Designed miniproteins, single chains, continued (2). Designs and how they scored, part 75

Each design is a single chain, and the fold is of that chain. pLDDT is the mean over its residues in the fold that is shown.

## One batch from the design tools (miniprotein)

Design m6754
Fold by ESMFold2-Fast:
Structure m6754 (fold): chain A 88 residues (1-88)
Amino acid sequence: GVSEEEFEAEVLEALALIYIGILKSTPNPSREDVERTADKIIELAKRLAELGHKERAIQILNDAASVLESKGFTEVAERVKKAAEELA
């Protein structure tokens, strides 16, 4: 069976991917909403790394940064990239 920690990791990953999906699919999001969503992704990724899934956490953060950069949120993307570098 899945441990509580393994289940938590799966839930954290699923939530992070949902937030990345929201960033990708939302037309003309406010900067404030983008920053809040990025902060949630960073928090989820940091917890995922603490649970031993560091490589996946870094991948999630880099995916989020790419989406943010593609939408013109360069400063927010750089903050997310920095979070990924701090986990490496």
Scores: mean pLDDT 87

Design m6755
Fold by ESMFold2-Fast:
Structure m6755 (fold): chain A 58 residues (1-58)
Amino acid sequence: SPLEELERELDRLHREFQAELQRLLEEGASQEEIDALVERYTRRVQRLVEELNRLRAE
């Protein structure tokens, strides 16, 4: 279902974010690089949550 597909996409984005964040921390990445990753993740999650909420209203 579209709802389940979006929930799986959110879970996948979360796991990808955690893996990329861990890699950046292990590499000694700058705070600016970490902040950019967090911003990209937050924007993607926000869009999917908005879509998920629309589907839940149906």
Scores: mean pLDDT 83

Design m6756
Fold by ESMFold2-Fast:
Structure m6756 (fold): chain A 95 residues (1-95)
Amino acid sequence: KEEAIKNLKKADEYLTKAAQVAPPELMPLISEAGREVAEALRAVKNGDYDTAIEEAQKALKLVEEALKRSTDPEVQEYFKKAAEYLKKAIEILKK
């Protein structure tokens, strides 16, 4: 569904913004989350909604872990937005 793709792309946008300002210690979590979002996007385009949900859930877990480790309010805002869009994408994909 186009709406799921839109929300996954918004999550990726906020992860990219986080990557530009986050400390090096958070880079592995951001990179892995971005990879999972890319895999979720690929799965949606291929009609594999079960895989898309699984990868989006993996990305969400990584983003929530990065948020817990973040102390910078700007970085925290980007992770909160990424998590919000991932949650929206997952709900859309379950319909």
Scores: mean pLDDT 86

Design m6757
Fold by ESMFold2-Fast:
Structure m6757 (fold): chain A 59 residues (1-59)
Amino acid sequence: SLEEERNKLFEEAKKRIESAKTLQELVDILRDFRARFPDVTPEEIEELQKAAIEALEKK
């Protein structure tokens, strides 16, 4: 259940990141995410960063 909650929050963060148009906005969203979830693993943060960067780059 805890893992399901994390996944849901993760997907929501992805949607917000997908809306980001600049790297600055991306960094802001990631920082806010970390502030909300201080116990998040660095690997999960990295995945969000890479996915967002790729989306922005291809766009």
Scores: mean pLDDT 70

Design m6758
Fold by ESMFold2-Fast:
Structure m6758 (fold): chain A 60 residues (1-60)
Amino acid sequence: MPKLARATQVVPKTGPDDLALRPGDLVEVLEEVDENWVLARNLATGEVGRVPKSALEFLS
């Protein structure tokens, strides 16, 4: 199954490779970048970018 997570906080787009999120946004985790960051896709917008793991609640 795809690894799903939900945003728990506002994540602003701070760089060109970063994904902006609002609380409640569902994302598909595509890859772990490092200990603190994942590459994810926003399921509502289809946008892909890096997200801090601390901003996510993992669902699967």
Scores: mean pLDDT 80

Design m6759
Fold by ESMFold2-Fast:
Structure m6759 (fold): chain A 60 residues (1-60)
Amino acid sequence: MKTFTIRTSNIRKLIAAALQIIGDVPEAEVSLEGDTLTVTVPDNPEDIAIVERLKALFDE
């Protein structure tokens, strides 16, 4: 498994990122705490690539 962190002060962006990840990578584990979204992804290159793209979009 590979773990990613997405940080933004905008809670709406964090919620949007979490929902997008759950929709696109349903096997990912998502934890939201304060301004930080922690995403744990199976060792699947396609799922990892999806989360990396979402991190690039939502990470401030």
Scores: mean pLDDT 79

Design m6760
Fold by ESMFold2-Fast:
Structure m6760 (fold): chain A 62 residues (1-62)
Amino acid sequence: IKLSEEELKKIAKELGVSVSKIKKIIKYLEENPDGVSLEEIAKKFGVSKKKVSELIEKILQS
């Protein structure tokens, strides 16, 4: 998954999540391509399932 720093900043602002945390979530998704649940990501990174879902949708749009 490749996102520009400007896209990461925009997503961070829209979701109220830090750019650093978004980068960690993206790396986790890249390391676990065959199976990762929204609930596991939410627990691991301390973000709500709703925010994780919105983040994934924004990543797929890019």
Scores: mean pLDDT 76

Design m6761
Fold by ESMFold2-Fast:
Structure m6761 (fold): chain A 60 residues (1-60)
Amino acid sequence: SEEERLGLLYDIATAFLKAAEGVLEMLKADPNAPQEIIDQVEKGVEELKKYIEELKKRLA
């Protein structure tokens, strides 16, 4: 069903968000990490958050 599909996507996306946020925190703590890489990962995290919010809205 559509609801089962959206629920699975939500679970997978939230797991990946947690991992991506962890990577971003590690990059921000690394004095050798280029700022452009940090900016790219940060943008990816924000886009993933938006996707998860859209999925949550569709599940509500």
Scores: mean pLDDT 86

Design m6762
Fold by ESMFold2-Fast:
Structure m6762 (fold): chain A 64 residues (1-64)
Amino acid sequence: SGVELQRRLAALGALPDDGVADARVVTVQGYLLERYLKAPDAPRDGELDAAVREAVARFEAALA
């Protein structure tokens, strides 16, 4: 659900830790998919699927 992705992004400082899964989650998901996977056609549904997990992992590595 969008809450799982929201919490993961909040833990990385990409979103406020307010527990609210809203349009911000989908916006950040889309940015990560385009920036780190170059996958503009990937679903932007707020779900933490395999492609989004890979994009988040690359984003986390870029923060270190």
Scores: mean pLDDT 77

Design m6763
Fold by ESMFold2-Fast:
Structure m6763 (fold): chain A 67 residues (1-67)
Amino acid sequence: SALELIEEALRLARERGDERLAELLERAKVAAQKGDTSPIERAGVLAAVRGDDETVALLSEAAKLLE
């Protein structure tokens, strides 16, 4: 599910100590439960800037599941 993909991305961000990305992913998790993809897109942009291709892939798939 989209929520499971966001939770995995959040776990990875926390393991890396990326507090800013983790905060955006917490917001994305809440928004995904309401069908809002905007915070997922914002978290994906930050992950891309970080060079975190794994998180980018997880968030891209999560957004696709909510379309």
Scores: mean pLDDT 82

Design m6764
Fold by ESMFold2-Fast:
Structure m6764 (fold): chain A 72 residues (1-72)
Amino acid sequence: GPIDQAEIDEALVRMVRGVAIAIAKQTKDAEAAREGVEELRRLAERHPAAAEVAEEAIEELERLAERLEREA
């Protein structure tokens, strides 16, 4: 069947989220999480169909960044 563009956009958001979380946790770098948030905001603006998944990922990365900033 045809590939659903919304499914592709959501998969891209999930990939960006996963990479940002992995880097931030491994490096203990809040900046990596903040950079992930900015990239996800850009993706949500360009791909509104993925906005809900992007919003969840942004909230998770913001919580991670705040935790890492407190631990620094």
Scores: mean pLDDT 83

Design m6765
Fold by ESMFold2-Fast:
Structure m6765 (fold): chain A 90 residues (1-90)
Amino acid sequence: MSDLELADKAIEKGKEYLKLGNHRTAFAFYLRAALVYVGLGKKELAEEIIEEAKKAGLSDEDIEFIKKQVETATPEQAAAARALLRRVFA
């Protein structure tokens, strides 16, 4: 599975959990997907996910946190997000 496919699967799970009313788990999936895109140098895709998550009903506080992480995340933090998602979708 490519890192791009990994991020896409995480977005799908984020949408699923948000529809189920599990905002905490949805937030975690959207955050990790955005960090994987940042790690791939695809910051524009991370910004698109943030906009989609906001429209889908993720809280303003959670959205602001993800925006901060997209701007400030280290390569190590992006790699950790990728590793965690690879374990989840193994």
Scores: mean pLDDT 85

Design m6766
Fold by ESMFold2-Fast:
Structure m6766 (fold): chain A 58 residues (1-58)
Amino acid sequence: FEKVREEAEKLGEEGKEEAGKEANELLKAGASTEEIRDYVAEKAEEVNDKVEELRKES
């Protein structure tokens, strides 16, 4: 239980870090604020899906 929770938290934190890095790259490439926001929202949902799957598999 504790181990699964820690892994889920790390997965979420790593996902946010990657999304932030990629959002910054999009910003440098000239993407609009709207495009960056949509991208970050999509990545957050992917992380949530992975966390839910991890909770069910263990």
Scores: mean pLDDT 72

Design m6767
Fold by ESMFold2-Fast:
Structure m6767 (fold): chain A 86 residues (1-86)
Amino acid sequence: SEAARERIVAEVVEFVRKLLSKYVDPETADEIAREVERLLREGRVDEAFQKLLDYLKEKIDPFEAEVIATLAAMHYALARNEAARA
């Protein structure tokens, strides 16, 4: 449903913002989170997390970037699985 999709996107975007706040300034965190939200709303899931990873590699250590992108992708997968079981 559209409501389930909106909930999943909002939950993942909030998770990304909170995680990024530990590594980058609020303006940069908001810019990255908005791009991820846009791509997720368009159903471009792989592109959303690839963009997150690429953006982070320009701002922070590549290892930290990989960890953040992986955690965000896992959070999305878990939220999607939870919605599918409800």
Scores: mean pLDDT 81

Design m6768
Fold by ESMFold2-Fast:
Structure m6768 (fold): chain A 62 residues (1-62)
Amino acid sequence: GKIYTAKVLDVDEDHVKVLLDGKEYTFIKKEDGSWEGIYKGKKYRLLSLDLEKKTAVLEELE
């Protein structure tokens, strides 16, 4: 799907919060170890997380 770069706002063991285009997205850790979030009916996957740069790469899914 579409790939986006977002700013990391907060990270916990089970949660990652990012800011993309002025909107906050929350990602939750799944049983398979992947990170998924939903915003306005669209599903997103977290592809990478850089804590030093406070950036994350997201993929929009169907």
Scores: mean pLDDT 81

Design m6769
Fold by ESMFold2-Fast:
Structure m6769 (fold): chain A 68 residues (1-68)
Amino acid sequence: EREKVLEGNTRASQAGADAYRATRAELEKKVAAGEITPAQADQLSRDAAIRAANAEMEKFDKEVEKEK
């Protein structure tokens, strides 16, 4: 049982980290172009990470619920 909880948390954390890195790299190009500020890029990257982590956790929870 705990193994499933750890798996879900690991997947959510990884999804969030991946989304943060990808979004920040993309937004740094917009910062260089003067379209947004570094502070806005950081905030948007954090928001993307939270959404990705939540989406992955929700997906995992639905899979666990269906199994039961």
Scores: mean pLDDT 78

Design m6770
Fold by ESMFold2-Fast:
Structure m6770 (fold): chain A 89 residues (1-89)
Amino acid sequence: MEEKIRKREEELLAFAEEHGDEDRKANLTLTGKAQIEAIMELYESGELSAEEAKEILRRILESAKKLGLEEVVKLAEEALKRIEEEEKK
């Protein structure tokens, strides 16, 4: 499972790097959104525990805040809230 997560993160990072300089913020936003979607899919399928998913989402949130990626910040916060609400069951 860890290897699948790392491979997906590496693929998304490579995608961001490939798509260049001029629209770096836009490319990082697309990459961040794709990462959050992938993490939520893995969580919903049961491949990621709530703890693992929240850890990755918190890292994405921190990076997005530092880079000023407002849409990614919002999506990461919403995803974290959803997982936390499910854990309260």
Scores: mean pLDDT 75

Design m6771
Fold by ESMFold2-Fast:
Structure m6771 (fold): chain A 99 residues (1-99)
Amino acid sequence: DVKKFAEKNKDSLSTRLLLRHAALTYLKNGDYEKAIELFEILLEIDPNDALAHVMLGEAYYKKGEYEKAIEYFEKALSIDPTNERAKKLLEEARRKLEE
């Protein structure tokens, strides 16, 4: 279990890389719940990981949870204001709420 391994070895750079790879793989495969769990563990290790906030927002966006997606994209942009992916997805999520 990659989640259990990551929780036990969270201070390792190798663990962070493995965790990020696994989370991105789950996101790509449409397993948004598992992706969310792994990105949340990443944020426990590094709360200022802008990429983890973007990916967590994207997982919520894919689930149709647009208000949560917006919250995470705004957090990502507060850490890294130059993140074009977060800007684009934030605009798309806001547009979905206006539908």
Scores: mean pLDDT 82

Design m6772
Fold by ESMFold2-Fast:
Structure m6772 (fold): chain A 68 residues (1-68)
Amino acid sequence: ALEELKERLRELLRKAGVEVDESASVEELIAALPRELYPEALRLLHEVGAPVELVHFLHERYGVALEE
């Protein structure tokens, strides 16, 4: 679920020492991600079946091309 994605992203950020508000949206959590966590965040989006819009937002944020 989307709520599971939020929880996992928040935990990932907390482990990396990034402070985020508990009420932050998924987009806000993605925007707060260090570049080094991008691959793990992308994996989480794929694993939980996140909407394609969120995957596109992450790719746009980090300027990486989608691979087939």
Scores: mean pLDDT 71

Design m6773
Fold by ESMFold2-Fast:
Structure m6773 (fold): chain A 55 residues (1-55)
Amino acid sequence: SAELEAVRETAERVRATMSREDALLVLRIMAQEARERGDEETLAYVEELIREEEA
């Protein structure tokens, strides 16, 4: 979806350019917004990225 593509591009940029702590903050905000929309596909994607960053 266009929404997922935009989120993927933003997440990649954030992870490439920001500190781990700042990237995690942005990813958590994106996860919360996906939950509020009921966008389960985007939520699952972002939550996986959060787990990878925390590992």
Scores: mean pLDDT 82

Design m6774
Fold by ESMFold2-Fast:
Structure m6774 (fold): chain A 79 residues (1-79)
Amino acid sequence: MEEAQKLIEEAERLALEAVEAFRAGDLEAAREHGEKAVELLEEAARIYEEEGDYESAEALLEAARRLREMLEKAVAAAE
């Protein structure tokens, strides 16, 4: 699972960068980083699912869904 772990670490970094960009008023960068973080979490979930770890896969998909919702609400609120 080294590949899945690297994807999760990268997603966490990008999610933090999205929050920082949003606070700086850079909505384009916030959206780009946030969407990439979601994509990486979904990719990590696919790897866990392929290896039969459905619990970890479901947890990652739920994290991706929440991040997507937070990003969409933040962008909508910021106009």
Scores: mean pLDDT 81

Design m6775
Fold by ESMFold2-Fast:
Structure m6775 (fold): chain A 88 residues (1-88)
Amino acid sequence: DLLEQLEQMEGQVRQAREKLEELKKRATPEQLPKLKELEERLREIEEKLREARELVREGRLEEARELLEEVAREGTEVIEKLRELEEE
């Protein structure tokens, strides 16, 4: 269901944020620009998730679903890139 998908995505994004902050602590100067880009992308995803929650609250379920599909796609890309940086 839509609310369960929203909660799962919020959990994944929270974990991605924690990973980003940990990577920033040990980052090389070469990695910092890449982390900054991912941080901005993650910030946008977090904002979209807050909007999706409000859409669900308002009963605008089709708009919330479309936004969550966008968040899932963008979130997967950010998580993948964070994993790649962790392996460096």
Scores: mean pLDDT 85

Design m6776
Fold by ESMFold2-Fast:
Structure m6776 (fold): chain A 56 residues (1-56)
Amino acid sequence: LKITPEQLRELLSKYPLLPEELKEKLIKAAEESNGDPSKVKDPGIRGALLSAASRV
């Protein structure tokens, strides 16, 4: 299960009240993991990416 940074940016654009700092961290994690949440070391960010990928 993978999500591209572009798909993630599109999804996050639907949540304007989400803190920009959190959006930036999620996008960076997606870029660094090449869209593979299992390679993300932060469990909170990993869980968020898995949730986002399940919606794509």
Scores: mean pLDDT 76

Design m6777
Fold by ESMFold2-Fast:
Structure m6777 (fold): chain A 71 residues (1-71)
Amino acid sequence: SREELERQIEADTLISFGRMWAALGDHYLKQGDVEKAIEAYRKAAELFRASGTPEGEELAEEAEKKVKELE
């Protein structure tokens, strides 16, 4: 249905943006900018959780673990 497709697009979009923020976090970490890396991973986790999907939940936990390791 249209509603199902709209839900899928929304979830996939949030996961996509989350992955981009996580990649940005990895980039900052390689540059030694730990504070910006933490901020980027936190944004990634928010987006992954907002997807409301099992995949998003797992990715959010990974991003949150990364934040914890860097604190």
Scores: mean pLDDT 89

Design m6778
Fold by ESMFold2-Fast:
Structure m6778 (fold): chain A 64 residues (1-64)
Amino acid sequence: SDAELERLSRELAEKGGVSPETVRRGLEDILRLPEEARPIAVELFAKETGVPAEEIARAVERLR
């Protein structure tokens, strides 16, 4: 849901020290990918933002 996407984006942004808008866009982009591409995208996004990859992966799984 949009509300859950917004909430998770805020929570993850605080962990990485980035904006919620950056996280929201990244999560939306990852969710548009085929499931085979998602693990690599999660790792790259984690490196880019400083948010732990496991936390991003968990958020993506909850938003499926």
Scores: mean pLDDT 85

Design m6779
Fold by ESMFold2-Fast:
Structure m6779 (fold): chain A 69 residues (1-69)
Amino acid sequence: KEREELREKLLKLIGEILDIIGDILELEREIKKNKDNPEKVEELKKEIEELEKKLKELKEEMDKLDEEL
């Protein structure tokens, strides 16, 4: 059934989103550890920005799947 396939795709996207959220939380933890090193903090913030961009793309894919449901 098409609904079963869409549900499987949603679960996969949710998994990818959770992985990226985990990566962002790890980078935020590293920022806290390196709060006295502004250069390192800026590098980590750039990595978070790239991950947030990827989250936006995955959210757009979820919205498309939701419209197909």
Scores: mean pLDDT 81

Design m6780
Fold by ESMFold2-Fast:
Structure m6780 (fold): chain A 78 residues (1-78)
Amino acid sequence: YLQALAIHRELGDRRGEAIVLNNLGVVYANLGRYEEADSYYQQALAIYRELGDKEGALKVENNAGVNALKAAVNKVTS
């Protein structure tokens, strides 16, 4: 994914960049790395909003919301 992100950035493919960033968020969330996941989701969300892609933005917001809930639960359970 990191190599794919660099390629999309070099090509100026903003939509492809947002897709890769959302996928990175999912990967890091699955690893329990919720802060990194949120960072990637916020980057993807910013791009979808820039493009006016309401559907893409909603998908990322849903993923970020689930991630935030998991992070909150993990913080109180040790």
Scores: mean pLDDT 78

Design m6781
Fold by ESMFold2-Fast:
Structure m6781 (fold): chain A 71 residues (1-71)
Amino acid sequence: SREERLEAEVLTALAFMEAAIAKKSNDKEYIEEVLKRLRETLERARQMGFEDSAALLEEVIKELEKKLKEI
């Protein structure tokens, strides 16, 4: 539906904002929570055909996973 697509677009935008905040954080628990939400958002982006957003989410997830291993 149009509402489900709009909700997915908003959630995707919010996920990128949370990822930007998490990149500047050293709080391991917070980064883990953000990673969980990013992975959920990635699956929804793929289902909705947000190919460009999905590719960017995959890269952001990799960056945060690398950061998490260093703290």
Scores: mean pLDDT 85

Design m6782
Fold by ESMFold2-Fast:
Structure m6782 (fold): chain A 67 residues (1-67)
Amino acid sequence: EIDELVERMADLYGLSPQQVEELRRRLEENPELLPQVKRQIDRYEQRNPPSEEKKRLQELLKKLLEK
């Protein structure tokens, strides 16, 4: 569910309540991004990721929070 993914992203990056709500809205408007976001979070959590994978997650988050 979108809420689960948003909470996981908030925990990983220390998002504010306003950023959490914006991210939820973005994912609701772009449901095609849900599998991509889930895969990136799962990859980050399942192993000790290289800096590149964390950077990919940060770039994805930046795109999702852009107006």
Scores: mean pLDDT 70

Design m6783
Fold by ESMFold2-Fast:
Structure m6783 (fold): chain A 70 residues (1-70)
Amino acid sequence: SLEERLDRMIEGLRAMVEKAKQLDPELQEKVKENIRLAAEAFIEWAKKNMDEETYKRAVERVEELLKEIE
């Protein structure tokens, strides 16, 4: 289902964030860029496939994850 796919994408981003926290600072910067690109791709996917309210919640979830690496 779309909801299961959404949850898997969020968990994937969360896993990337947690892995980034364990890396050397120089590698963290490169991984942060990759996480931001993955987040942008996910947000665009959600915008096309989800209703407005679900999309807004997905964006909020992603923004909270990105704050952990900023």
Scores: mean pLDDT 81

Design m6784
Fold by ESMFold2-Fast:
Structure m6784 (fold): chain A 68 residues (1-68)
Amino acid sequence: SLQAISDLVSQAMLLSSPEAVRLITQALGAAHDQDYETAVEHLEEAAKLSSPKAQELLRRAAELAREA
């Protein structure tokens, strides 16, 4: 669900650089528009720029977006 994705990325944003936060924000916008393909791409890119803890949360969010 969009709520589950939002909850995971909100936790990741607390551990993320400004560049990763920008990508996460774009991913949430895409998910809100039901463009889950674009949301997954942005979440995966943000994960590459993130600490291991944030990366795990962002990858879980991407999996939920793929299932939507």
Scores: mean pLDDT 81

Design m6785
Fold by ESMFold2-Fast:
Structure m6785 (fold): chain A 113 residues (1-113)
Amino acid sequence: AGEGLREGTVNAALQVGSEEGARAAAEGGREAEEAKTFRETARGAGKAGGAGEGVIEKARANPEAGVSPRDLVYAGVAEGVGLLAIGAAKAAGDEAARAAAEAGYEEGLKAGL
């Protein structure tokens, strides 16, 4: 289920996911409380990243669809941050965060397509 992301909250979710993913990556999630925030942020960043990839794919398939340049920028940033979140979770050895980010990315991609 894509919940609110499917019905036009995608742009807001892409921006928020991008900001949270960058913050979590910068902090490195070294303590238990940071690990909780990292897992939640990784899942959110994953969802935003997948949705971003879906939006880009839709725009590429139909360039006349009227997707704004701003939405494409947010989609590209969110895609990058989502992929970074998966990589960061792997580097941290947090299997739960990795699984959450990967599952989120898959959900976001389906919602963005």
Scores: mean pLDDT 69

Design m6786
Fold by ESMFold2-Fast:
Structure m6786 (fold): chain A 62 residues (1-62)
Amino acid sequence: KIEELLRKRLDEDGTISLEQALEVARELGLDSFKSAEELNKVLDEDGTISLEQAIEALSKVA
């Protein structure tokens, strides 16, 4: 499940970096280009993504 893999990659602040979210997409067999496009849409100003936004972004690719 997307959430389980993302939780494994969370940093100390409970957010996930773009690179770690892309690794989850690769583990799920999702298209890397589409995953990057969807994740970039939910990227915050610090270059991190909340767990909820990462789940939504990768679910659109699946």
Scores: mean pLDDT 79

Design m6787
Fold by ESMFold2-Fast:
Structure m6787 (fold): chain A 58 residues (1-58)
Amino acid sequence: GSGPAAEEGAARAAEAAARGDSAATKQYSLWAFQKGGPAAGEEAERAGARAAVLAGTN
């Protein structure tokens, strides 16, 4: 399930990715995985990837 760890991890990963901080993005994804399980980690990683793409948009 997503839960608070997935939501927090996704938000932090997206913020880090938007500013180009790939190390922080990975760290937040791993944190979400550790606190909320595989689904939380996947959600955080996906949020970071989406934020990185959006940061490159005009």
Scores: mean pLDDT 77

Design m6788
Fold by ESMFold2-Fast:
Structure m6788 (fold): chain A 86 residues (1-86)
Amino acid sequence: MTVVLTLKNPTSAQAMAALATGVDLELQGANVTVTVSGDTLTVVAENVSPEGYELALAMAQGLEEDGATVTITQEGDTLTITVTSP
């Protein structure tokens, strides 16, 4: 499946968490692309394993517990996680 992480105005901790998740997904065999455009960090991971899917959801939960606004949507085999800070 495909995982898309979009972080708007991320803190350093949020950016590090997203990038660490991307690296972990790549080590599990996913194809990971990282894009930075202005204040937005986007990580797209293709061919994500079930373990990688659970890792992405765990990261999203952690960021939400740290006070970020997290929106999770799933359409077909694509999981989109959008993170916004105040």
Scores: mean pLDDT 84

Design m6789
Fold by ESMFold2-Fast:
Structure m6789 (fold): chain A 70 residues (1-70)
Amino acid sequence: SSSAAREHVLDDIRENAKSAIENKDVEGLQTAKRVAEEMKREAEALGDTSTAKKFEELVEEIEKAIKELE
């Protein structure tokens, strides 16, 4: 289903963000945040509120990581 595909993308972004944090890769984190924000908007447009909230939480986690690396 499309919801399962979005959950898969969520997991991929989480793994990429984790790797970027471990490597102190601010550019990688900024890219992961942008993709997560785009996926959140897509999920919201499709009425997938549950997955949109998960992407929103991921964006907040990435923002905190970027701030800690500044």
Scores: mean pLDDT 84

Design m6790
Fold by ESMFold2-Fast:
Structure m6790 (fold): chain A 63 residues (1-63)
Amino acid sequence: MEEKLRKAEELLKEGRSALDQGNVDEAIKKYEEALKLFQEVDPDSVLAALAAMELAIAKRIKE
């Protein structure tokens, strides 16, 4: 269970890095994967909510 949380946190960081580099498609993919893992562990998690928000922002940038 902790393994999924650590992987999800790493994916969030990778997504932020990709977005900073202007790679919006990669950021979206990373955020989607992170959100899925957070939801599998605890769908009511604050981390799941944060991942969903960052994903929504990235998708809005891409249009």
Scores: mean pLDDT 80

Design m6791
Fold by ESMFold2-Fast:
Structure m6791 (fold): chain A 63 residues (1-63)
Amino acid sequence: MPPSLDLAESYYLAGLIAEQEGDLEAAIAYYNKALEILDQLPESEEKKALKARIEARIKELKA
């Protein structure tokens, strides 16, 4: 699937589901995939907001 904001959001949601299931390794992997997709997209307000949310989740899980 080509990189898109919808695809990045799908990986972010998969990460949230993995967190709820207690699979922290899978959650971090999904979050990193979402960030990888976002880095391929042009800058937008929606991209910045999603990136900030994902980065906050990764930091909390690694602390």
Scores: mean pLDDT 82

Design m6792
Fold by ESMFold2-Fast:
Structure m6792 (fold): chain A 64 residues (1-64)
Amino acid sequence: PSEEELNEDIATALVEIAYGIAKAEGMSREEIRKFLEELADKVAKETGVDPEKLRQLARELADS
């Protein structure tokens, strides 16, 4: 696998882990969405992954 594919997998896992933590902390849907979108932007910056892909994941998770 390419470095880009590995970074995308890592970025996805980090956002999913953060979602699990936010749910365990009892955050509201709105708080989860904001938290995950902010995290997605930070993770995208650090990993070089497309920020829109991670923001879409954040929105889907918050809406589940």
Scores: mean pLDDT 81

